# Designed miniproteins, single chains, continued (3), part 49

Each design is a single chain, and the fold is of that chain. pLDDT is the mean over its residues in the fold that is shown.

## One batch from the design tools (miniprotein)

Design m9673
Fold by ESMFold2-Fast:
Structure m9673 (fold): chain A 111 residues (1-111)
Amino acid sequence: PEEQLLQKVKKYLSSDKTKNAFTSLYQSIVESKDILGEENYNKAIKLFEDFKAALLNADLDQAVKNLQELLELAQKYEVKKLEARVNLLLGDIYVLKEEYDEAVKAYEKAI
């Protein structure tokens, strides 16, 4: 039910652990600006903002797509720290979707 999903998302977003994960992901994008270049840096920032907007709308499928596209950028440019932090958030979103096998795989890649 949409009501239960909205409550789960609000609880997730209110967590200090989640806020710290968001800050860490943002810092990884900023730190990788020289590696990504201006165009890809702007794309990474937009993907992260679009991810946050999708979560506020409880659009978990869109949130996953935004993180997967950000993950592809991190992998292409070999930004390992950004890859790990994106995988951590993918794990969290898969938990919200109750896709626990996918969540485990994402969390294992976040190490």
Scores: mean pLDDT 89

Design m9674
Fold by ESMFold2-Fast:
Structure m9674 (fold): chain A 70 residues (1-70)
Amino acid sequence: MSVEELVQAVRDRLKELGKDTLSKEEVLEALEAAGASRGLIERVGELLDMTNKDTFSLEEAETLIRLAYE
């Protein structure tokens, strides 16, 4: 699974919910639904927690996914 597919899953989730931002739980659910590994989901979750934010834009989620994937 590519990082581009994971970013697309977040974009699709934003569109589905009609929102401009997602909660941590919604980001992680989108990645899980896309078939992300447990390790990747845990890593993204840790990075999301480190931001001290409760909502994330597509651009913010993409940055954290890319950091977790590297």
Scores: mean pLDDT 84

Design m9675
Fold by ESMFold2-Fast:
Structure m9675 (fold): chain A 70 residues (1-70)
Amino acid sequence: TEAFIAAADPELAEGLRKVAEGGRINARDSGTASPEAAAKMAEGLKLINEWREKHHPDLSWGEFLAAARA
């Protein structure tokens, strides 16, 4: 699972933590997403994508997510 994978790699864990924090902020928001929540989620996704590029450069973003979920 994503939580198990995050435990193995600190860079991936940081990205996932930032996405979770953005999601938590969005849970308090109503209507349009707050700029702060959007910024945190974007930063988290960037870190996860950078980890993919370092460790799985031959996988697309979609392929990486499918493999991580499997």
Scores: mean pLDDT 64

Design m9676
Fold by ESMFold2-Fast:
Structure m9676 (fold): chain A 63 residues (1-63)
Amino acid sequence: MASDIELENKAIGYVLRGVGAWLEGDREEAIRDFEEAIKVDKQSKNPDKKFIEHVKKRLEELR
């Protein structure tokens, strides 16, 4: 059973990977990583709505 801190760290990891992919011009990988970040954050007991909103805005720019 993953703790909320572990889920938060995992979500942040996906965001960092997505930003890296976006800077390298890999839009498909960036989109995938950002979608996974949102999915992981939603698995916590207290999903960070601001975090989800910021990641969604980046996804909208890439779509």
Scores: mean pLDDT 75

Design m9677
Fold by ESMFold2-Fast:
Structure m9677 (fold): chain A 85 residues (1-85)
Amino acid sequence: MSPEEIGKKAVEETKKASKEVKKLEAENPQTPQGIAQLVGAKLRAIGSAEQARLAASKSGNQKYVDEAEKYAKEAGLKVELKPPK
């Protein structure tokens, strides 16, 4: 699998996980099971975003990081995809 393919898949995974996080946060889970599902979705989104960052680094295509960061931010996630200037 090429770095470009990995980047595209990582962005799609981040988008899906970010949508799930937003949905679960809107449901305001009150049970340990519901809270665990929300945490799991957040970790998956962070992992996919990090994979997109690595793919961008290998391919030189910053677009994957930008797209993954956008979806992660839309879900309210703290992710370190771009280092401070």
Scores: mean pLDDT 74

Design m9678
Fold by ESMFold2-Fast:
Structure m9678 (fold): chain A 93 residues (1-93)
Amino acid sequence: SAEELLKEAKKLLEEAKTSKEAIEAGHLASQAGLKFLKEGDYEKALEAGEIGIKGGLLGVKLSKTSKETSEGIGAVLSGIGVKVEAEIKLGKL
């Protein structure tokens, strides 16, 4: 479920020690956010997008390779996409 994905993403982000782990947490959050958007739960989608951005940013900070940096940026952009769509749906943009 979207709620289970978001819960897992939050746990992975809190426990993240490597760029890869942080990026994986960000992608799980964005996946949860897309599901929440489809379900019409825009406040949860906004939260998920914010967690996606945080995961991607942490992935960039912890990156040791150009590939990890690029993947971290990709996770940030995915999270931004979810956040922006949720904010539009909530009438906050």
Scores: mean pLDDT 90

Design m9679
Fold by ESMFold2-Fast:
Structure m9679 (fold): chain A 75 residues (1-75)
Amino acid sequence: KEKEFAKEMAERLRETAELAATTEEQKKLLLETAKKIESANYDEMLELLKETAKKLGLDEEDLVEKFKLYYKSFL
């Protein structure tokens, strides 16, 4: 379940990199984060998403809460 969730999150990040990234730097960041998430546990995924959100200028708190809710819905 956790491994399945990690793969789905990685896939979504790769899709975001291809479809929504406007710069090569942004695309690279999303792809690197996706690769790390594939082998990450829950706490590691949270840390990676917080770092990525901060680098992308996203609301870290909002993203973390949405991630937690999404993970619960996946169980």
Scores: mean pLDDT 76

Design m9680
Fold by ESMFold2-Fast:
Structure m9680 (fold): chain A 87 residues (1-87)
Amino acid sequence: DAEKFVEEQLEEVKELLENTEIEEWREALEESVAASGGAGEQAKRLLEALEKSKSKEEARENLYKVIREYAKELLEKLKKEKEEEEK
């Protein structure tokens, strides 16, 4: 179930954002941009959201919003493909 998978991933992301320093997230995103061209656009959006943030709380909120929007779009695409192929 793609929806349950996305919910689980979002919960893990929220937990990571609460338990991880924002600088560590920045480094991970920079590495993701360098390593994967396909993931680069999403990681760039996350880095930009982080750079625009003035506090740890704002950074977590902005990162979570970007991740949620992407997860929602991905979930909708997966649901449409699965329903069509699995009948």
Scores: mean pLDDT 69

Design m9681
Fold by ESMFold2-Fast:
Structure m9681 (fold): chain A 86 residues (1-86)
Amino acid sequence: ELEELLSLYPKEKQQEVLEVIRFSTEGLERAALSFDIRLIEEKKINGVRLSLEPLDPELAKEVIKLIEEGKLEEAIKLVEEFYERL
């Protein structure tokens, strides 16, 4: 929990920690996209399901279908469009 993490730091440092978290959140979104693209390229169906299904189960289903059909480029484009909408 964010509140538990912040409580580990002195109050004067909590603002600096929040700035680092905000900066890191944008980096985490890019890292998540890169990770999902890798899962698609490697055809790791279970990995794609675990990554995307909690975020959007319909997206996960479509991406998996495209991977099974060998349409990796189309699968990657769907995931890129999803993260662009976040």
Scores: mean pLDDT 74

Design m9682
Fold by ESMFold2-Fast:
Structure m9682 (fold): chain A 90 residues (1-90)
Amino acid sequence: MSVKDILLEALEKVEEYLEKKDIEGLAKVVEETFKEIKKLRPDWSKEEYISVIEQLKEYVLELSKKLDKETQEEVKKKMEEVYEKMKKEI
């Protein structure tokens, strides 16, 4: 399985959780996706991990644009929290 395959699967789950407005489930999917990428690519640099975390964050924020503004702000806040947490695990 490639990183691209993992990301595509994660995006399908992200869309499902966004439709349910399950922000905690969304955060869990993003964190688990990052852990799976780390298992698949233990050879990656810190910069490569940061790049993929940023890509996941931007994709989640882009998908959230179809939701109401209040939900978008909640998603943005939660993604910032998850991003900072994942950066500390690198």
Scores: mean pLDDT 81

Design m9683
Fold by ESMFold2-Fast:
Structure m9683 (fold): chain A 90 residues (1-90)
Amino acid sequence: SELVEKFLEEREKLKNSSEEEIEKVLEEARELGMEEKLLEKFREIAKKVGLPTASMAMTLAIREGRLDEPLEELIERAEKRLEENIAKAL
């Protein structure tokens, strides 16, 4: 779990993600022990909004115990957090 969280934190810094990069990241997350159900959710979010937002969404869901929340709610929380982080970096 800790290794998966650190992995997701690193991917939050990515600016762009292609479908090929998404599948690479999912394979790495699988190797780090992320469960199949979480990998599928991660893939669905990443395909909709890209890896940075998906990585943030998964990190927040895991830390807050919100993995059963609708994808739309996870995405909205992640987008707000990333906007705050980007604003601080500029």
Scores: mean pLDDT 75

Design m9684
Fold by ESMFold2-Fast:
Structure m9684 (fold): chain A 96 residues (1-96)
Amino acid sequence: MSEAEKLYLEGLRHYRLGMEYFFNKDLEKAREHFRKAIYYFQEALKADPNFQLARDELENILAYFEELAKDPETAEYARPLVELARKALAGEPIEK
């Protein structure tokens, strides 16, 4: 398994945990895992810029939280994650 694949799988693990905590309304733990997922998907793209699966996951995360940002009840939660996903896709440095 390549380094990019390992980083991608770590990103998927954090995204799944983030969704689990999010649906259970543990928003702080969900946020920590969503941030880690975005970080690991960007690290996968740094390891292999042609790793389309990691790019697809970042684009899916961006689209999902952009929809949540349209709802006044979820907008404040979603906006930081939208910005983080946009930075990751642009190749800008992000913190873990």
Scores: mean pLDDT 88

Design m9685
Fold by ESMFold2-Fast:
Structure m9685 (fold): chain A 100 residues (1-100)
Amino acid sequence: SMADIIIPKPLLQKLLSTVGITAPELTENDLFNAMLDRVMEEINSGKLKRDKDDPSIIHLENTFFGKLFEKKSFKLSDLPDEIEEVIKKHAVSVAELAAK
């Protein structure tokens, strides 16, 4: 659920610290919103480039989000799904850890 506390794994912690997110534990919703805000900020600042012919496509090559999403580009409409996939792969639920 959106209220579940999660612990980012070291790769995600290192990448998030590059954009000023340093919390060792946070809610899934807080992480989702923080990642969404940082991606949109980097698109708006021009750090992440829109495709020349299709502005709905964002180029990720040689960016830290490219490493995090494991993609060279993505459709902006897929951004929520890309963030959810990263959280699923690179964070551990405290509730799931307590159940083991």
Scores: mean pLDDT 76

Design m9686
Fold by ESMFold2-Fast:
Structure m9686 (fold): chain A 71 residues (1-71)
Amino acid sequence: MKVSQEELDREVKVALAIIHAVVLGLAATPEERDKAIQEAEDYAKKLGLSDEEIQLAVDAARRGIERNAAR
């Protein structure tokens, strides 16, 4: 299988951004939801991810928030 170093590095960064976003969402209080989404977005941007990959992190944070809110 062909796995480039660039592809592997990018995949690791995307995984880290998603994991970080889920944890932020799951830990967020109702007052911290907007902050959790913003922190997830900022972390993904800091890692140099694309707009599409940043959106994956934002969506992961939102899903974490929804699970926290659902009891």
Scores: mean pLDDT 79

Design m9687
Fold by ESMFold2-Fast:
Structure m9687 (fold): chain A 100 residues (1-100)
Amino acid sequence: MELTTEQKYAVLMASFAVLLSSLDFTIDLLEKAKKEKDEEKMKRYIEELKNIIEQVEELIKEVEKLKPSLSPEDQEKMDKMIKRLKEKVEEAIKKAKELS
């Protein structure tokens, strides 16, 4: 059974919320591990950030496919979520580089 546009939109919005929260949480854990000088935790959280970033890239591709089928209001909401995720990804990459 094919998902409706509305169902696809809801799934993507939920995925954005999960990934944004995962990025925020993992960045915070990485910063704490850095302050504690815990190399094992830092390596673990850097790998987790890499995996989340790959998931973000995949999600953005799915959003771009769906976006033309959405209302202007939903397109604006998607654009805001993409912007927030890209900003968090940039923060994550910066933090990971400081530890590499």
Scores: mean pLDDT 80

Design m9688
Fold by ESMFold2-Fast:
Structure m9688 (fold): chain A 66 residues (1-66)
Amino acid sequence: GEEYARAAERGVRAARELLEAGDAGGAVSTAGMAIKAGNLAKDSPAAQREAEEARRVMEEARARAA
């Protein structure tokens, strides 16, 4: 549980850094991985919050990639 929540948190941070650096495609891919990691810890509220944050980052990255 906790490992996947931490993986999701790290993925969200990495996706935001890629987005800030102008790598929208990399941000989409990384945010997608963070969502998957968060979903693997289904019983963790922390992992669910990180998955929600990753979805927001992915939406912004997709808008910039288009």
Scores: mean pLDDT 81

Design m9689
Fold by ESMFold2-Fast:
Structure m9689 (fold): chain A 87 residues (1-87)
Amino acid sequence: MSPEEILERALETVEEALASEDFEEAKTLLQLAAHSVAELARELGDEETAKRFEELLRQIADAKTREELERVGRELREEIERMLKEL
């Protein structure tokens, strides 16, 4: 799978998470997306971007409210979109 395909799939997963009515489902989907893009950034040698995704992954794991998940999910989407534009 290309870097672009991984990032596009991650964006789709984030949108599914933000549309989900189930907190645990949304959290699991955001963790999956964040983990995937953090690994990609590391493989591409972008340590700063990898650290940002790893921090977002931690914030998702620690989230206890829907509002917290939506905030982190939006930040994750913005970082993925930025990375896609820089490819």
Scores: mean pLDDT 86

Design m9690
Fold by ESMFold2-Fast:
Structure m9690 (fold): chain A 110 residues (1-110)
Amino acid sequence: ISLIKNELVNGIKKLSDEQFKSLKVTVKNLDHIGMQMILSQQSGTSLGSTQSLIARLKKVSSKAELVELVKTIEDSELGTLYALLKGLINLSEETQNFFKKKYKIKDEPK
């Protein structure tokens, strides 16, 4: 999964200051309901793992620290991180399809 982590790292490096602030606000305000919504969009991720990742994200103060966090996360945490970063970073269609298939992330109904 190093290739996918590299795409996430490159996407984070391309984030504007405003996009990074938006992410920090989202993470700061993420409550139990917000975490349940993230979990409902994927399978195989535990609430405890999600809470641990969110706690680490809340401690991140710069894009460089976020990049280092991405390098240290477990495969089980990648789905949660992807759910938070999708729409803010440009990922290849193949990488997006990988996350959708592996973590059962659903598209909006027609």
Scores: mean pLDDT 65

Design m9691
Fold by ESMFold2-Fast:
Structure m9691 (fold): chain A 81 residues (1-81)
Amino acid sequence: MEEVFEKVLERLRKEKQEDAAVMLEIAYNDDKEGLEEIAKRSGVSVEEVKKRMADLFEKLAEQSDDPEIQEFLRKLAEKVK
C-alpha cells in the first residue's frame, strides 16, 4: 500500500497536479487539520472537500491503466466518504 501511494503521489507531482497530490496525502494519512485547511482556503465545508476528494480519486482511478493503482484509489475514495 505504501509503495502504491508513493507511485501515485510521484505521478501527480510530475504532472503538476499539486492540489490533487495534497488531497491524496490528506486522505491517506487521515489528516484532519489538512482537511480543515483546504476547506478554509476553498471557502467550502469539510464535507464538500471530502466529496471533491472522493470524486477526484474515482476520476484518477478511471484514468489509470494500473489495476493496483485503480484499487488503491477506489478504496481511498470510499474511505473519505
Scores: mean pLDDT 82

Design m9692
Fold by ESMFold2-Fast:
Structure m9692 (fold): chain A 87 residues (1-87)
Amino acid sequence: MSVAEEIALALRAIGLAIELKLSSGEEIVRLARRLIELAREAIENGASELTLKALLQALEEALKKELPEELKEELERLKKEIEELLK
């Protein structure tokens, strides 16, 4: 990824973490789906440790919320994948 794309991904991840922390109800489901897509994009494109750590924080905030089982399973899978990449 370019430096600009890397910074944009990191900022989007930070923004999603904040939005997830402050939101409730069906908005959480929408934000969780956005986070899943962003995490997949970051992993596929070999995002930096900084971006992956920002995504990990957002995934942790999402997993604190009440979500459909399918979304929770996907978020947990992505969290484990990112944790493995950060070793």
Scores: mean pLDDT 82

Design m9693
Fold by ESMFold2-Fast:
Structure m9693 (fold): chain A 83 residues (1-83)
Amino acid sequence: SEKEKEAERLFEEGRYEEAMDLYIELARESKDPKKKAEYYYKAGEAALKLGLKATALVYYELSLKLDPENEEARKKLAELEKP
């Protein structure tokens, strides 16, 4: 979708707060659990770029709950659970 492409462009431009907000909106609007998981994962990535570790953990957990087979989200969650 155009909104998805816009979120990707914002992330690439370093506009992480705007990218995070847009990915969260995409996740809320999606009916597909796998798509919701992808959007929450990307929101977590944007949060991490902003130094918002606790926020990133929440979104990676939401992503993994919606798609338990998401290897990338599982790996990120494991990495961030350690100091």
Scores: mean pLDDT 86

Design m9694
Fold by ESMFold2-Fast:
Structure m9694 (fold): chain A 66 residues (1-66)
Amino acid sequence: MKTVVRLLPVAGRTLAQTLEGKLVAVPAGSRAEVLEELDENRVKVRLLETGEVLIVSKSLLEVVEE
């Protein structure tokens, strides 16, 4: 079963990191599927709209579906 999270905006955008370490901005309120937890502060997610895989801070996530 996949956990779906919503990315919370900071100044209207959510900042996330690509698998290559580059910072990217994603649209406010974007939904993603949690793929794995990397540590206590970071998770790897897949954006539902684009299929892009990103690393995000857990503090910027809100669980919407399990």
Scores: mean pLDDT 73

Design m9695
Fold by ESMFold2-Fast:
Structure m9695 (fold): chain A 89 residues (1-89)
Amino acid sequence: EKRKKIVERLRELKAETSDISAQELLDSLIDEVENGGLTVEDIDRMITTLRVTLERKRAEGRLTPEDEARIAALLEALERAKEIIEEVE
């Protein structure tokens, strides 16, 4: 029951999302919820990993404005997904 509610809200979030990489991420999160359960802790790890990746790319001088915008979209999607899971749990 709670799992179905999370999936429905994640699908709504995907429909509101214009960034293709963020849509693909949300599809992956939906699959994880359906197949094994996705926890707030799992999302926190993903957020941390993306922030570390962003800083690494910046330090390497390889961060483009396009990469920064894409990572920002992924972080926004993850933070909103975390809120959905917390609200339903």
Scores: mean pLDDT 83

Design m9696
Fold by ESMFold2-Fast:
Structure m9696 (fold): chain A 63 residues (1-63)
Amino acid sequence: MKVVGVGAGDEELSIAHIKALAEKAGVEVEPIAAPTGEEAVQKAQEIEKETGLPSYALLAQPA
């Protein structure tokens, strides 16, 4: 199954985290970065609407 992951804030760390979660779950992911958490949620919703792929916003930051 292919999913879309949208990271917010630190783009490199968010994308790496999305990829790690996808590897653990055994799914294909398309990682996308957004400058804010609100924009990450908006992008995930728009992509899901346009593509029909499950889309998730990753808003958690490393401590």
Scores: mean pLDDT 73

Design m9697
Fold by ESMFold2-Fast:
Structure m9697 (fold): chain A 85 residues (1-85)
Amino acid sequence: SDAELAARYRELAARLRAELATLSLEELERLARELRRRVEELLLDEEQRKEMEEALAEYIAEHGLTKEDLIAEILTYRAALERAA
């Protein structure tokens, strides 16, 4: 059922979040860049990629990036890639 899949996914996401929280800012930035490239290549067209990159650049310019922001980004990209597989 969708509820069981959602619960298992939330548990997996919680474990991944805990693992990511042990990493440095530099390692998180590296992982986020790698996963973003995969999302852009596999899931987004050129227009969507440009919109995503512009939105991210604006956010970074206004707020900077925290470890929490990078963890959220990584989990979002992993979720998108897993759903597409």
Scores: mean pLDDT 76

Design m9698
Fold by ESMFold2-Fast:
Structure m9698 (fold): chain A 73 residues (1-73)
Amino acid sequence: ETPVLSPEQQQKFEEMEQLTQETMEIMFEKNASDEDILAFLGKVQELVQKMLEEPEKLEELFEEFKKLMDEAK
C-alpha cells in the first residue's frame, strides 16, 4: 500500500501527538476547564490540517505547534 504521509510528516505527527498528550495532562493538573481543552485541541487540529495542505511549510507550522505547546503550559 502507498503510504499517505511522508516519513518526515509521520515523524512530526507522532511527536505532535505525544506533545499534545503531555500538554493536556499539564493543563488538567492546572485545573483547565473542558472549554480550555477544546479550544487548545481546535488549534492543534488547525495546525495539523495546514501541515497536510501545505507540506512545504511543514517546518514553520511545526515551530508554531511547539510555541502553542509552550503557551498552553
Scores: mean pLDDT 78

Design m9699
Fold by ESMFold2-Fast:
Formats: C-alpha cells, structure tokens, sequence
Structure m9699 (fold): chain A 66 residues (1-66)
C-alpha cells in the first residue's frame, strides 16, 4: 500500500507538472545538452586511444591540429 501511495503521488506530481507547468528543461536546452554529451563521448574515445598508445594527454584530449 505504501508503494502504491508513493507511486500515485509521483504520478500526480508529474501530471500536475505537465498540465500546470512546462517541463523544467526546454527542447532547445535539451538539444544543447545532448550535443555537449556527444562531444564529451568523442573526447572520451580520444582519451581511450591515447591510453592504448601509452601517450599522455597533458594539454587537452582533443584532435591535435598542428
């Protein structure tokens, strides 16, 4: 019963938020965050490659454009 009450209250809160107020994150901001997330993922891939080569990335883990 307690779990039902918690679930119901959460559902009501979401319903009221959707009906009364817009979501806390706009689609534009969400798109920006997703773009940043993909950039971070690519940076992580570069770091992984540097770790595999045994070469440290002391400056920045970006593609080195000489």
Amino acid sequence: SDEEIIRRERAEAERLRAAGEPPPLSEERRSLLLSIGETLRRIGDRIDEELATGKPAEAVPLVEVE
Scores: mean pLDDT 65

Design m9700
Fold by ESMFold2-Fast:
Structure m9700 (fold): chain A 90 residues (1-90)
Amino acid sequence: MTPEELIEEANKLLEKLKTASGDEAIDLVRKAGDVIEEAINAGASEDTVLELARKLLEATKNIKDPHVVAVAVGAVLRAIGLIIDRELGQ
């Protein structure tokens, strides 16, 4: 998939996450995190990735489930780490 297609897929998962709960919310957070990682590896810009990470955290704020929030925070930290590794890999 192109970076643009991966960004679109991530945004679709984040929209579904806004109305999800329980195990479905956890699965959607994991899928969104994986798609964001694929987008980073495909060359998505830092600004785009950080905006997707911000949207992921915003989507989980309304879920009120600490397990969903923990998985989302983990996905965001992983995305930030991958961006740092990519930018410093010279």
Scores: mean pLDDT 80

Design m9701
Fold by ESMFold2-Fast:
Structure m9701 (fold): chain A 117 residues (1-117)
Amino acid sequence: SAKEEVEELGKKALESKDIEEQKKLIDKIVEIAKKYPEVATLAAKQLSKIASVTKDDEVLMHVSDAAVELAEKYKDDKETIKESLKATMNALRNAKTRESILHAIGATLRIIGIELD
C-alpha cells in the first residue's frame, strides 16, 4: 500500500548515512504523496521526523523544498499544511549554516502564504 511504502521510505531515510540517498528517499516520499492524497499528511509527518533528527544542512534544505511541494499540492488539506510547517520549523531549528537557515525561513513563509490564500 502507499501507506506502507511511505513508512518504509521514511524509516530508510532516518537510518541512512548517505546524503544523496536520503535526498532520493525524500523525493520518493513526495512522489508517492502526490499520487495518493490519503498519504499526504503521513508523508509530511515523515519529513518533519527526518528534519527533527538529521544534522545535515543539505538534507534539511531538501526537506524544506519537499514540504513546500506537499503544501502547494494539498493547499486545502489543513493537516498536511500543519505537518509541512512543522517540517520546515524543524529544519530551521537544526540548520547550522546561514544558507540553510534562510532556506528554511523562506520555505516556512511560502507555506504560510499558501495557507492564507
Scores: mean pLDDT 90

Design m9702
Fold by ESMFold2-Fast:
Structure m9702 (fold): chain A 100 residues (1-100)
Amino acid sequence: MDEAQKLIKQAQELIDQAQSSTDLQQRQQLILQAVETLKEAAKILDKQATTREQIQKVLQIQVLIISAGSNALLGTQQGLDDAIADLKQAVKLAQELLDS
């Protein structure tokens, strides 16, 4: 879980940077980078998932990452705000999975 934990932390730092930026293009780039970082974390978590509950949480994380990516690609303020919300939920679920 150490590698997944590092990627989750990196994604959280990117999300925090995106929230503090007022430039929509910069926010979009940071969010898309967080999406790719969480995709790598989700791949590690998927390989380590052994219970039905763990597998279900990984699937939920993957769906949130896809949603965030789609919303971020719109490049609108609303789309970027929605993407940040999806990524925060994905990080929360990933941390719950690491703590289980």
Scores: mean pLDDT 88

Design m9703
Fold by ESMFold2-Fast:
Structure m9703 (fold): chain A 92 residues (1-92)
Amino acid sequence: MGLDVSEEEREELERLVREAERKVEELGLSEKAKFVFKYRAQEVLARAAESGDIEAARREIEEIIKEAEELQKNNEDEKEFEKLKEELKALN
């Protein structure tokens, strides 16, 4: 409810985007992947500023963080698999 996003609501959205960008930066992702997730977070902020739907913006930001964390887990699994391949190669 409201005609425009309040200053406090905008500040909270900007804080949520900054936290998402910080969390993404702390993950062991490639620079390209980090850029994509940060860009998606900025797009959520831009859309929320136009729509005023703060709750939808919060959900979208949380999903972006979850996707980034899942990609980081997949990268860890891939590194472990490559290490196992190298150990198997040593047995030949």
Scores: mean pLDDT 75

Design m9704
Fold by ESMFold2-Fast:
Structure m9704 (fold): chain A 72 residues (1-72)
Amino acid sequence: MREELRREKEELERELASAVNAEDLQKLRDIARRAEELAEKAREAGDQGLYEEFERIARTARVAAEVIERKK
């Protein structure tokens, strides 16, 4: 279970980097939502480190989406 969450984290980080570079607003919003869902799963599993990493990914994606939306 925790190993699956770590693999999901690595995948989300790669998708986040790609979406930021492409300025893909829809993808960034999707990443933020998925990261928030995975953060809850990490919390339920008792993995504080993974919870914090997923929360960081979600926050980064939300901020990037806001910046891109303001640019138009």
Scores: mean pLDDT 82

Design m9705
Fold by ESMFold2-Fast:
Structure m9705 (fold): chain A 61 residues (1-61)
Amino acid sequence: MEKVKSAIEKARELEAQITAEGDPEEGARRGRQHGVDLTSEAAIEEVKERIEKLKKELEKQ
């Protein structure tokens, strides 16, 4: 659960970057700075799914 809080914070920043840039590759670069390798398409897709799940967690909070 503690790691989820950190992931939510980072996911929110990654989401904002991906949306603002409109480029998933930019989001992947940002993910590496947060300690996540989002360079591959599979990793990017997984992160998007996690972001959606984290949004539901934030909503439940």
Scores: mean pLDDT 57

Design m9706
Fold by ESMFold2-Fast:
Structure m9706 (fold): chain A 96 residues (1-96)
Amino acid sequence: MEEEKREKREKVVEETSRKLEKIAEEVKKTGSEEEAEIAEEAAAGGINSAKSLETEQGRKDMEQTIKLTKELLPGEYGEKMVKTMKEALEKIKELE
C-alpha cells in the first residue's frame, strides 16, 4: 500500500518535471530572454515543490509558484505551467 503510493508519487513528480521542463524549453525558443528566465524559475520551483507535495510546506510552495507564474508569465505557456502544477497537486491529494 505505502509502496504503491510512493511509486505513484514518484510518477507524478517525473511527469510534472518533464512537462514543466518542456514548457520552459518552448518559452526559451519562442519568448523573450525575460520570459525564458521566468519560465525556467517557475519550472525549478514547481519541480522542487512537487518532490514535497505530501507535506503542507510543499503544497504551499507549489501554490506560491502557481501564483507567481500567473502574475509574471501571462499567456499560453504560463497557463500550461499553472495547469501542470494544479494537476500535480490534485493527483497527490488523491493519493492521501
Scores: mean pLDDT 81

